# Designed miniproteins, single chains, continued (3): the designs that were tried, part 48

Each design is a single chain, and the fold is of that chain. pLDDT is the mean over its residues in the fold that is shown.

## One batch from the design tools (miniprotein)

Design m9639
Fold by ESMFold2-Fast:
Structure m9639 (fold): chain A 76 residues (1-76)
Amino acid sequence: SSREKGEEARKAGDYLTAAKHYAMEANRRKDQGDLKGAAELYRKAAEALRKAGSDVGAAELEAQAKKLEEQAKKKE
């Protein structure tokens, strides 16, 4: 899965590839209505981007995760 590929890349120190795979899985979860799972994966992608030195990209993914977390709360 994209989450597993992201975790493998993270363990190998390839943070840009890790961020890509986490974001891909987050997009799939969001499209399936799993807003909480998508938000978690966007936050993992953001952490990987920060380790890669991509602070702007990380902040954008963190903002997306926050929006999905708020949407998930309103559905419960």
Scores: mean pLDDT 85

Design m9640
Fold by ESMFold2-Fast:
Structure m9640 (fold): chain A 95 residues (1-95)
Amino acid sequence: SEALKYIDEAGKLIQDHAESNTLSDEQIELLLEAARHINEAKAAIEEGKYEEAIKHLEEAIEYLQKASKLLKDPSKIEKAIEYLKKAIEELKKEL
């Protein structure tokens, strides 16, 4: 799935950001909530529940946008957001 490839690229960027930066408790909480929604979206895709997957990806984007505002360098998180938006567009083609 092209959507899953974009989601995986977003996940790699989020993980790389977390491993290369000292994060506040608030930043950690926001990134964990984003990761939960990304995992729920992946599960929904595997079950063919594309509308549910889109909603979870939109929630993940909101958490990542909140996290990006707290970061000195938001570049990796902003790039992850763009990959999740591409995943949403691919899923919309399945509807």
Scores: mean pLDDT 88

Design m9641
Fold by ESMFold2-Fast:
Structure m9641 (fold): chain A 91 residues (1-91)
Amino acid sequence: MVEEIIEKLENSDEKERKELIEELDKEVEELAEKGGSLEERAKMAAIQTYIAKLEAEKGRGMTVEQLRAAIEKARERGDTKVAEAAEKALK
């Protein structure tokens, strides 16, 4: 499901993209509130990084450099799987 939403984001117009981003933000918030597993946290990090990358490319939100810094901090905290998922989403 999430990967389908990401594929749609790549091919979506600006209005459709905003709706999909809003839907993904809700899923991320639900995962955070439920205290998800390591797999769920990695998935959440990938989604957040992908959204942030799309916004950064349009000059909004965090820059790509700030995203890379955040990934590095996650790695330093020992969240290696989360950092790897985010890094893959950033590419």
Scores: mean pLDDT 69

Design m9642
Fold by ESMFold2-Fast:
Structure m9642 (fold): chain A 58 residues (1-58)
Amino acid sequence: SPIQVAMSQRQMVFDRLSRRAGDIARRSDDPLSTLQRQLVISRDLSDQVMQDTLDQLS
């Protein structure tokens, strides 16, 4: 279904971005606050990918 495809794309993008967020945080002067900010960005971007995928499949 379109929803399952969009959810899969969202998960893949979030997994990639969250791994990058962890890498950035480990090299930051403030790892915890950096991780929190980067995870919010990762969620927002992956949610956008889900929406774009749904729009393309609808």
Scores: mean pLDDT 84

Design m9643
Fold by ESMFold2-Fast:
Structure m9643 (fold): chain A 68 residues (1-68)
Amino acid sequence: GPLVERMLALIREAGFSEEEAKEILEKLLAAKTDEEIEKICIRVHLAGLTPEQCRELFELAKEIRASQ
C-alpha cells in the first residue's frame, strides 16, 4: 500500500539497494515496540537518512502496526 511504498522510498534514499531496503522494511514491519522501530531507524540514519526522514519512517511503521 502507499505507506509501505513511502517507507521503501525513504530507505532507498539512504543509498540501500532494493534487496537491502526490503530487508529493512520487513524488520520495521515485524517490530512490536516503539523502541524496536526507533533502534532500526537510528541504524538506517547512520547509513545516510536525516533525523526527519527517520522520524517519518517511525511514524509510518507505527501507523501500519496500529492497523494490524
Scores: mean pLDDT 77

Design m9644
Fold by ESMFold2-Fast:
Structure m9644 (fold): chain A 99 residues (1-99)
Amino acid sequence: YKATVTIRGATPEAAQMAAIAVGSTPGTKKVRVETAKDVGEGEGTEGIIKASLVASKAKPGETVTITGEFTDEESARAAAEAAEKQARKYGHEAEVRVE
């Protein structure tokens, strides 16, 4: 199962906190952050650090895509909800897909 969270016009702070929320969700196997210029991905704490670092370098107004990989749909949905909550906390809307 995959959760994909897209934040358009993200601030680095919003993107970083959303990435941490996905990577810290119980049942997350891998987290990935994509910007126009860079990609950070990995498993466990190292994955969270790499993804968070890429998210923190997002240019203001850039689209940031955050993807989590999970063993079950419930964990994927929980990660998507957590990331959406972080995006909203920082004044941004997130587009969410769970597959």
Scores: mean pLDDT 79

Design m9645
Fold by ESMFold2-Fast:
Parts: structure tokens; C-alpha cells; sequence
Structure m9645 (fold): chain A 68 residues (1-68)
């Protein structure tokens, strides 16, 4: 629902900006709520931490197709 959509939007923004700390916090919250796996969260955070903001954002977009 709208809560998952808001978390996804926030995660996409953090990922695109290369904000690995915020991406980690938002992805962990989504794991805790059953909206993504720990493996998906790790992939997104690792991409953001490497400065691959476009790759991290693409991973979030793929997840959004499963949740929305």
C-alpha cells in the first residue's frame, strides 16, 4: 500500500544519491516489514556504497514491480 510505496520512493532517492547510510536504514525497515529480502537490501546498499547510484536505483525499481 501507500506505506510501502513511500519507503520504496525514499529508498530509490537515497540509492540514486549514493546515500548508503539512508539506503541501509530504509532497506532494513523494509526487510523488517517483510517487503524485501535481506539479500535484496544488501545488493541495493552495496551498489549505493560503490557510487553506482543508477544500478542501485534500478534494483529498487525492479523491487517496486513486485510490491506495487
Amino acid sequence: GHHADRLLAGLATAALAGDAERAAALSQKMVDEGLMTEEEARAIVDAAARGDGAGAAALVSRLGKQVG
Scores: mean pLDDT 79

Design m9646
Fold by ESMFold2-Fast:
Structure m9646 (fold): chain A 112 residues (1-112)
Amino acid sequence: MTAVIENLSPEEAEKLVKEWKERGVKKIAVDSKSPALEAVKKVAGDDVEVIVTDDIEGEKQRTLLSHPRLAELVEEMANSEITDLEELIQSFKSVVPPELAGPLAREALRRK
């Protein structure tokens, strides 16, 4: 599983990468246009693989869907009668962190 960094300041990204290293994260994806890219590379060093991508939303989707329970939840919501994006987002917020609810809800809606 790959951790993802997009719209963070260099200082915020450095703090987050240090916390992820302590938790055993080995791979981090960073938006190629992120102002935090150089800070992430510096803190990651040789201990963590830094993947530079111009498709950060696709990387987020791939990372989320690589988790079996999240993939199952997306499929359940895609097969549900809920067709409103905002209602899907609220449903996901009950089981996943708020920052993941939007991406998962959009993928579920796309599969309908």
Scores: mean pLDDT 70

Design m9647
Fold by ESMFold2-Fast:
Structure m9647 (fold): chain A 59 residues (1-59)
Amino acid sequence: SNTSNGTSTYILNLGLSTGLGLSNLLGNMFGPTMSTIMLNNSLISTLNLSNSISNLSNS
């Protein structure tokens, strides 16, 4: 379906933008290492969610 690709891309972009903002805030509070760990976990979760939504939309 044409909508599934758009939805997955938008969710990924939101996850990237939110992760960058959150990473910056966490870096200021807890240091860059914690910020990086949280960002990586957020990105992985966003990718998994994006793929799950895409699969559900294509089903």
Scores: mean pLDDT 61

Design m9648
Fold by ESMFold2-Fast:
Structure m9648 (fold): chain A 111 residues (1-111)
Amino acid sequence: SSEIEETLRRLREALERLLADPDDEEAREEVSALTQHLLDQGEAERVKELLEEAVERAPDNAFLWYELGLVLKELGETEEAIEAYKKAVELDPDSPYGKRAKLLLEELLKE
């Protein structure tokens, strides 16, 4: 749909802003909100592609690994979600994203 294509374009733009300035809190909040909206619309595969490109460009960004883990979990890619959450915890265990990733990792490892 044209609405989904517009939301995907906005996500790509927010990711480019975050990649240019990893401390851009507004861009991070937009990435999170747009990702959740697209997951609710059943667009997890296309969001996964954008986040995989983003972590390749910024492999030390714990937030991007955490967001990728959420999308992978939504797709049922459990092993890949575990690896993404582990990466977020390893990069920044004391950040909000590292702490959330640790809780989600513990949940997945119980099943």
Scores: mean pLDDT 89

Design m9649
Fold by ESMFold2-Fast:
Structure m9649 (fold): chain A 132 residues (1-132)
Amino acid sequence: MPLGPLTGKETQDFFKELAQLAKEAGLEALAKFFETMSYNQYVPPHYANFLTGIKALLEGDKEAAIAAFRRAKEMAEKAGDELTVLFSEAYIALIKGDKEKAKEYFEKLRELAEERGDEMTVEIADELIAKI
């Protein structure tokens, strides 16, 4: 079943774990983002499924990561969260070895984040593009 919303201590513990995994993977911008998010009180279900995909990917579980990102994408489309849709598609392409398509989605994500003034998402996209 898809993951529901995260609240309170569950949110804090989950983001701290994600930050540590991102640091171990050499993803400094992503790790800083997760450290910042560890102070949030609520994560909506579509984003919680997206974060579960990132966790699975950082732990090396490609099959679980793809399943989580597909679910996150479907839910994000219904929620109107275009950034999470683009992130999910980029990671699915990357896991499948389609580096050109992954780069295209991360570049679209970067452009949309820049348009919206989301500097942290721009930095994350730049970091991920550089590692493709």
Scores: mean pLDDT 82

Design m9650
Fold by ESMFold2-Fast:
Structure m9650 (fold): chain A 58 residues (1-58)
Amino acid sequence: KKEELRKAIKELIDKYGLNSITDEVIKELAEKFGVSYDEARKIAMEIIEEKVREQLKA
């Protein structure tokens, strides 16, 4: 489910940083949560952009 995927990506960024979100990791998470790679990649990019915006706001 997309919500579970989004949570997993956020946890990974919080623990290991933005550099942990590689294409390989995105593919693994997409397969694990039953989401297409294209959808998982879009979600990952959205979360990365959110994190960057949060830093600029802070």
Scores: mean pLDDT 78

Design m9651
Fold by ESMFold2-Fast:
Structure m9651 (fold): chain A 90 residues (1-90)
Amino acid sequence: DEEVIKLAQSKDVRDLAKALAEVLTNEHSEETVRVLIDAISRLSREDKEKVFELAAELTGLPKEEVREWVLRQEMEVGVRELEEAVKKVV
């Protein structure tokens, strides 16, 4: 998990693509995946597409499958953030 977190913190498109490829091929903690998804979500549309393309190249997966996986993770992170916000108001 340390390698993925380090790559996610670099803000470099290539490093983010390597981190995404690693998470797609090996088991990592939910917290590590969350850190990576947060970093990717902060990128411009153009840079997100570059990350998906490079990760697809590194894993051999179709780019659309990589994009779809990331979108699913972004939705899960958004739901958890909403749940935690509700807990703090009550």
Scores: mean pLDDT 75

Design m9652
Fold by ESMFold2-Fast:
Structure m9652 (fold): chain A 80 residues (1-80)
Amino acid sequence: SRADLEKLYQQLVQRIEDLLAEARALIASDPERARLYLEAVRGGLVLLERFAEILNTPEVRQKLEELRARLAALEEELAA
């Protein structure tokens, strides 16, 4: 149902946000682990794109773009 999809969407968003926070904390001390967490985020964002298409709200689209921007910023920090 739509309600089940919305619940799964919220759980996926929370996991992606947790992974981004963990990656950020590890960039200076453990860049290899940070990189693995960012790869997990990339995979989560692919799945989140599918939820965004189904749920099709401005709020979900905005959240997806926010999370993409945060991933890109952390990948840039890792590359420096």
Scores: mean pLDDT 88

Design m9653
Fold by ESMFold2-Fast:
Structure m9653 (fold): chain A 55 residues (1-55)
Amino acid sequence: MSKESAKKALEQVFKTQFKSTDEEEIIKEAPADVPPNFVRSYYKFAVKEQNLKEA
């Protein structure tokens, strides 16, 4: 599914860019086919999930 493929692509971006870049830089690195609002929503979700795992 397109949503699943977009999620996998964003997971790769987060693994390589998350520690060094801000939310806006992640949006720029994300595939053009992924809407910016979806990237932002997923970014916030992933950050929250990582914070929970860190704790």
Scores: mean pLDDT 62

Design m9654
Fold by ESMFold2-Fast:
Structure m9654 (fold): chain A 67 residues (1-67)
Amino acid sequence: MTPEQLEELRRYLIEELGLSEEQAERVVALVARDPEDLDAVGTELVLAGLSPEQAQRAVAFVEELLA
């Protein structure tokens, strides 16, 4: 992912999903590490403290950015 796509993801997580800046930075770092393994990313997001619904929405947004 480009830095611009990661910043767009960060804004989405904060503005649309209501995550804190710390939570959003954690999610962005996980996606930046392995954007193609969406199942593993989703699992890591839940382990990072996101609800299953928030993790699913974040994964869907990443899929949209990669399309």
Scores: mean pLDDT 78

Design m9655
Fold by ESMFold2-Fast:
Structure m9655 (fold): chain A 72 residues (1-72)
Amino acid sequence: DAEEARATALFQEIVRETNEIIERLKKEHPDLPDVEINTRASLEVVKKWEPRREEIHRAGRTQAEADARRVA
């Protein structure tokens, strides 16, 4: 349960940061289409979370295991 809670918190943090980056980019570049804004936000998120790549992969496995239990 602790690992599942940590995985959920990690993904919620990533979502929050992604939304913040999108809003910042929209404010800085109001003339860019949403597709370009989303692409730039995705690249910034990947770069920012690169040092925590292993943690994200572990969280992904934890979520996959939880989902497997749900559909069994």
Scores: mean pLDDT 76

Design m9656
Fold by ESMFold2-Fast:
Structure m9656 (fold): chain A 77 residues (1-77)
Amino acid sequence: DRDTRRARQYIRRGRRLLQQGDYDGAIRYYSRAIRLARPGSPVHATALQNLAVAYRRQGNYDLASQYGRQANDLRNS
């Protein structure tokens, strides 16, 4: 559906920003993807995992751990 396609576009944009070292930009786009993704969907889990990576690269290990666990919980359910 449209929201799933937009969520994937936001994930791709976030990945490009992450590769450029724009961690704040990546976090914003991954957060947007989470809001559009169907709860529990593979896109939702992917956005959470990528958000965890962005926080880890910022040195925010607490948020990285939190979002990483949420992504793993969705993939194992």
Scores: mean pLDDT 88

Design m9657
Fold by ESMFold2-Fast:
Structure m9657 (fold): chain A 98 residues (1-98)
Amino acid sequence: MEKEIEEVLKKVEELIKAGKTKEAMELAQEAVEKLPEEYALRLGMLVGAMAATALLETELEEEEREKALAIKTMEEAKAFNEEFLKRLEPKAKELAAR
């Protein structure tokens, strides 16, 4: 399962870097539906974070990637999402002010 997650993440990251965010999200969604819940949460959070950082013209931090891969529960996923969005808020405001 971990190798399957890494392969999906690699393909998703390549698609996002190529500007194919929709295709990346569709690939991630298909993988999430086939994975056990804990792995689906990890993959979903990491892919969402990568897409959000790409959209906001910033980069996912290595620490954030490691935290996303360590998610085991919905509560941990929610905590990660809240902290991640707080970090992105200044960048989102800068882009909105354009």
Scores: mean pLDDT 75

Design m9658
Fold by ESMFold2-Fast:
Structure m9658 (fold): chain A 96 residues (1-96)
Amino acid sequence: MSDTIEGFKEAAKKRGIDVSDLTDTQLVLALKEVLRSNPELLERVINELKENSSTLSKEQLVELLLTLPKEIIEEAVEKARALPDEELARFKKNIS
């Protein structure tokens, strides 16, 4: 959803991380990497989704991401940026 991508961009911007060169697919993969590497944050997101009828607002996503050190977001962004176009195309096909 556009709100999820926009929330991640806002959190990155507040941390001083430039994501203007990333595609929507790379932004989704960066968010997935943040959640994968931070099980406690993933559990908080799941609990928030249960409480809010399976919907997470842009503002709630930003607040959750801002609880993490800047380095965690930077590492996830760099991993997503380093993915070759062929891997990005495979990921996009699997989520379609």
Scores: mean pLDDT 73

Design m9659
Fold by ESMFold2-Fast:
Structure m9659 (fold): chain A 79 residues (1-79)
Amino acid sequence: SPAAIGMLRAAGALNDDGTVTVEQLREALRAMGLSDEAVDAAIEALKKRGLINEDGTVSAEGAAYAVGEALRAQGGEID
């Protein structure tokens, strides 16, 4: 979602080309208050769907998908 991409950019996680490494994505998700289990679930969802490139980068759209999956793994929403 555009909001998730905005949060990743605000956290400094996106590179100039709009990609992010898996490690940068893990750090951004933890900075957003997500648990280590939710972060791991999001990265596993990316791997299972083939959204991680061979060089270990993820597109901005893939990173936004990971944010949504991490929130779902944490029980839907943070109040």
Scores: mean pLDDT 74

Design m9660
Fold by ESMFold2-Fast:
Structure m9660 (fold): chain A 87 residues (1-87)
Amino acid sequence: MPRPSLEVIARVARALVERGPRASLAEIARDTGISVGTARAALEELEGLNEEQLREVARLAGVSVEAIRRTLEERRQLLLEEARKLA
């Protein structure tokens, strides 16, 4: 899969922050006008960004770095809790 641009990653970050940590990939894809596969790739890239890259994405998205970090951490925690219930 081709690597998403920073602009695409920024659009996904904005949609995630606006919808909250429970947002589905389908909802993010619909909000951003991209495919579910592209939204997944962009979210994976967003999770792996260093602090400098995350600041650039936050600037492009018009949200704070803190909002992105908080939403990603809350999302990770929810996914871990669901996985634990299924184990």
Scores: mean pLDDT 81

Design m9661
Fold by ESMFold2-Fast:
Structure m9661 (fold): chain A 72 residues (1-72)
Amino acid sequence: SSEEEAEREMLRLLLQALEGRISTAEFVAGLRRLARRLPPERARALLQAMADYFDSEGLADLAAALRRIIEE
């Protein structure tokens, strides 16, 4: 489905960001675009899970950026 494709692309962006292949700005822009393809509750849950993961890895700036998307 389009939703499953969007979720897979979000995970691909996550891996690229963790590998340093894309900038924080590119990552955040990609997540904003893909999140619009999901039901709001599902987008929020995935973004929250990613933000919590970044906090656990000490990546506070990335976690804060994702939480900002959730609040929009």
Scores: mean pLDDT 84

Design m9662
Fold by ESMFold2-Fast:
Structure m9662 (fold): chain A 62 residues (1-62)
Amino acid sequence: MVYTKTIYMEDEEALKEAAERGAASPLTSSVETSVDADGALVARVTIALPDGEWLVVYVTPA
């Protein structure tokens, strides 16, 4: 099963820094950045859980 959590960041630079730190984490399986319909930068961080489940975190400007 996939768990989803959304985190709002106050600015795009903070979001980029969070995505870079997430990519460096040993718990992070992938980090992707994209632009939503409003032109805002969104980071999708996928974390593999010990039981074979996945946690997907969306980080977006508030």
Scores: mean pLDDT 63

Design m9663
Fold by ESMFold2-Fast:
Parts: C-alpha cells; sequence; structure tokens
Structure m9663 (fold): chain A 56 residues (1-56)
C-alpha cells in the first residue's frame, strides 16, 4: 500500500545514510532506486542522493 509521510521520510533518511556511508556504487544505486520506486515525488531528495553518490 502507499507509504505514510513518516515512512516516506524514514526511507529517504535511510537512503541518505546509506549513500553517505559507502563508496560502493551498487549499494548507492540500490538506495536511490528504492526512493525512486516508493517516493518518486521526492524529486529534490532524489537529486541530492544522486549528487552525493556522484561526488564519491
Amino acid sequence: GPLSEEERQELIEKALAAVKSTSDRSVQLAAIHEVEKYVPDAKEEIAELRKIAEEK
């Protein structure tokens, strides 16, 4: 079913933590992909995730 606002925010925060904690591109892409699948409307947050991954 659809995620609640709290669940959406938690998913985004977990993805940010994952992308910041690793240089493994496959792990970074998996985290970004989950946000894109479950919270596709979080356009700014997805862009930030991609920027952090690209910087590493």
Scores: mean pLDDT 80

Design m9664
Fold by ESMFold2-Fast:
Structure m9664 (fold): chain A 53 residues (1-53)
Amino acid sequence: SMEQRDQAVRAIARSTADLMSAVTGEELSPEQREEIAQWAVERRKELEAKAAA
């Protein structure tokens, strides 16, 4: 379902952000993690719309 796909994208984005935080030494706030997850979902929707056109 779309809901499951969105959840997976958010989880991947958060995991990637946490990895980057560990590599750079920059601590991410819960708000920043949520923004990254939301950005990833939005970018996926844009790419999907572009591919459908």
Scores: mean pLDDT 78

Design m9665
Fold by ESMFold2-Fast:
Structure m9665 (fold): chain A 91 residues (1-91)
Amino acid sequence: GSMEFAEKYVKRAEEFIKKLQEVIKKAKEGKLSKDELEKAILEGEIELGMLRIALGVLKLIGDEEGAEKVEKAIEKLEKEIKELKEILEKL
């Protein structure tokens, strides 16, 4: 695989994680509706799906270093989505 391929998906995931962290902060402050939380969760799950496909491609082509970077990005994104789901369940 291309180093640029893995780095592109990692960068995209990190930017999305920052967006979700802002959503989590606003949700904890009571500034978001259920619909806004559900939308943020859906967008996060779509991004997770794309990262999992990218991980599969990297593993298939033997880019072990790229696969590790994307896997760590998946773990970080899964954590933020889990926090949003926990907030939604408590509403």
Scores: mean pLDDT 85

Design m9666
Fold by ESMFold2-Fast:
Structure m9666 (fold): chain A 100 residues (1-100)
Amino acid sequence: SIEKYLEEIKRLNKEVVEKVKEEAGEEAARKLEEILKKLVEQAEAFAKASPEDQAAKADEIVLTLIEAYELLESIGLTKEGQDYYDKVNELLGKIAELVQ
């Protein structure tokens, strides 16, 4: 279900924020948490979007994923950033299949 994939994204978000907090501290974790909150809101909006609006909303989500990756790379967590990007992108693809 869409809800199951959104919950998995939220789980991955909590894990990566905790990793950032351990490795780079509270301020970096807070900045990432704000980006990932925006990502979840965009994914929920995408799931409710009309077919005509889905492509534009998917593009917005990709830009937010890139922001999260760039933050992780900036603090030396490039591998964690790539793993997060790949996993969340896969889950967003599964949501897109269910919306169609």
Scores: mean pLDDT 87

Design m9667
Fold by ESMFold2-Fast:
Structure m9667 (fold): chain A 72 residues (1-72)
Amino acid sequence: SSELERQRALAETFLGELKRVAKDLVSQGVPLEEIKEMIRRSVDHVGKRYKIDESLKQEVIEELEKYTEELS
């Protein structure tokens, strides 16, 4: 549906932005657990603002956490 397409497009954009932020934080030596907490809070904030489905938010969080772990 167009609604699912909208949510997916927003999630992809946000995923790209947070990957950039996570990479910067890892390069600065920020602890992995602090980065993961910031990711969860950021995704929850954007998800609330744009009414993104909980399952899609969880997918974004899991992809960002995996990406961040691979950088560490």
Scores: mean pLDDT 84

Design m9668
Fold by ESMFold2-Fast:
Structure m9668 (fold): chain A 82 residues (1-82)
Amino acid sequence: MYKVTITSPVPLPEEDIEKIKEFLKEEFGATNIKIELKEDGFTITFEVPEENLEKVKEFAEKINKQAIKAGKPAGTLEIEEV
């Protein structure tokens, strides 16, 4: 299992939290999903099996493209083996 932490400087609507959790579970088999909303962005932490790491990286790239489109800097992606 790998622990993934994704940050973005773009605020996330509170109503989208449930949708993102469902997406992560269905697409990545994600467990231990935590979403933290901040005034200046958000942080998502979850665990995935190794086979889904490529999909996770693609997801982080999409988040970064959204940030750039909104005139914000790219966020961060951290992956740690657990």
Scores: mean pLDDT 82

Design m9669
Fold by ESMFold2-Fast:
Structure m9669 (fold): chain A 113 residues (1-113)
Amino acid sequence: SIEDRILLINAVLYRHYHLPPLSPELREKLRELVRKLAKEGKSLVDIAKEVEKRLLEELKDEDIEDPELYARALALSLVIEVLKPSVEEIREVGEALGLPEELIEEIVEAWEL
């Protein structure tokens, strides 16, 4: 199912970078932001960059080893979860966010399953 693919993407992020999951409340708030920006006609890259900025603001006081990587990876994950883009769009957004190519390809593989 689509939910299983989303769980697999989150498992990739946790396994590879030890990134903790978002609180359910923050996750839903950010999912609503993705939906709002998409309705406003923003590009996937612009949506992902805005989500990254909001994550960095929300996580400023959290004890996270690499808050920039965490914010970028989760921004891509949230765009995928809400908007269900093509593999080509996932690569474009991941590259625009400056994510490592290895991580982008693992996310793509998880999404294609």
Scores: mean pLDDT 81

Design m9670
Fold by ESMFold2-Fast:
Structure m9670 (fold): chain A 76 residues (1-76)
Amino acid sequence: SLREEAEKKARELAEELKEYLSKVTSEEKAKELAEKGLKVALAAIKKGLGEASEEELEEARELQKEIEKEAKEILA
């Protein structure tokens, strides 16, 4: 199904991101950022399919802000 394909792709991208980030930051931070990114991606997929609640979308927006903050801290 479209959902299963999109979720599989999101998980694959999250693993690639984790492997990349583990070379430039701690393994703990790499895992946290990849997990937050995956949650945001999955919420976006649910939104595209018309299945996301406003609560899920708000949670995803907060996670996006956390990712931005963490990225600035790692790169600065």
Scores: mean pLDDT 78

Design m9671
Fold by ESMFold2-Fast:
Order: structure tokens, then C-alpha cells, then sequence
Structure m9671 (fold): chain A 89 residues (1-89)
């Protein structure tokens, strides 16, 4: 799966760079969330969609200047990831 993940990241990188260059921060975060969700699914991690959603919400909170909320959401994403990995083989 590492080659597939590397290919996914390589394909997404120019699209994210283009979005950021255009000032489309929301579009860049949407792409980052999609890449994370797909990567987690390729790794066989359960709850990939929810983990990616929490990470995206944390990034949006950070962009909005709400560091406390960003830290809380990131902590939730990490705890869900840990639990999901423990439940997966």
C-alpha cells in the first residue's frame, strides 16, 4: 500500500498547491481531507471518514484563530485513530 499512498500524495500535491496559490484555503483543506481519508482506507483503518473530518475541522479552527478548539478536535482525531488502529489487524 505504500506505493499507492505515495502515488495518491504525489497526485494530490499539485492540486493542493494550485488551490493555495489561488487563495482557496477551503479547497486545499478539502483535498487534504480527501487524501487523508483515502490513505487511511488504503491502510485498512476503520472510521477513516470521521478521522479525516475531525482533522479538517481542526485545520479550519486553526485558520479561524481558535487554537483551543483546534487542539481539542486534533486530540479527538488522534484518539479515534488510535482506537481504530487497535481494532484493526
Amino acid sequence: VDAEIAALRAEAAPRMEAALAAGDVEGALELAGEVLERELKLRGVPNAGEIAKLAKEADLALVAGDEEKAEELLKKAKELYKKSVEEAK
Scores: mean pLDDT 77

Design m9672
Fold by ESMFold2-Fast:
Structure m9672 (fold): chain A 91 residues (1-91)
Amino acid sequence: GEEAAEAAYRGGEAAAEGAKKAGEGDYSSASGGAVAAIGGSFTSRLHGSEEAARYAEEAAKAATEAASGGDGEKQAKEAKEYGEKGRRAGL
């Protein structure tokens, strides 16, 4: 049961880290974070939590927005919050 929660949480944290670095001028790190969060969503879905997977997908969207020149600080906060929600949904 914990595996779906952990995958979504790790995906959200990776997306948040990437978005934060985009706010510091490293936009490619946000793209990497988005890919990691997409991987997390896949893993959460495989371990039986569609809800946790959807939160990881939302974290990936936040990181993608940061990679596209959005507000990296705002997207990092959103991605982290989605990771936490995904962790709770996967439990």
Scores: mean pLDDT 85

Design m9673
Fold by ESMFold2-Fast:
Structure m9673 (fold): chain A 68 residues (1-68)
Amino acid sequence: SGKADLARRRLLALAEWLFGREFKKLTEKDIKEVIEILKKMADESNEREKRAIEILLELIKEYVKIIE
């Protein structure tokens, strides 16, 4: 669906930005929003896309530990 595709692009863009820039420049709300979108997207995704979503989610979760 259009929502899933948009969410995936936003997640990829955010991940690229997170890995290319310092976390302290992102708000906790932005990171939590991405995680929530990722979780919802995983529930609606087929198995092929779910694996990529799970990888992104784990990467983001590891970095969220730093800002808690």
Scores: mean pLDDT 63

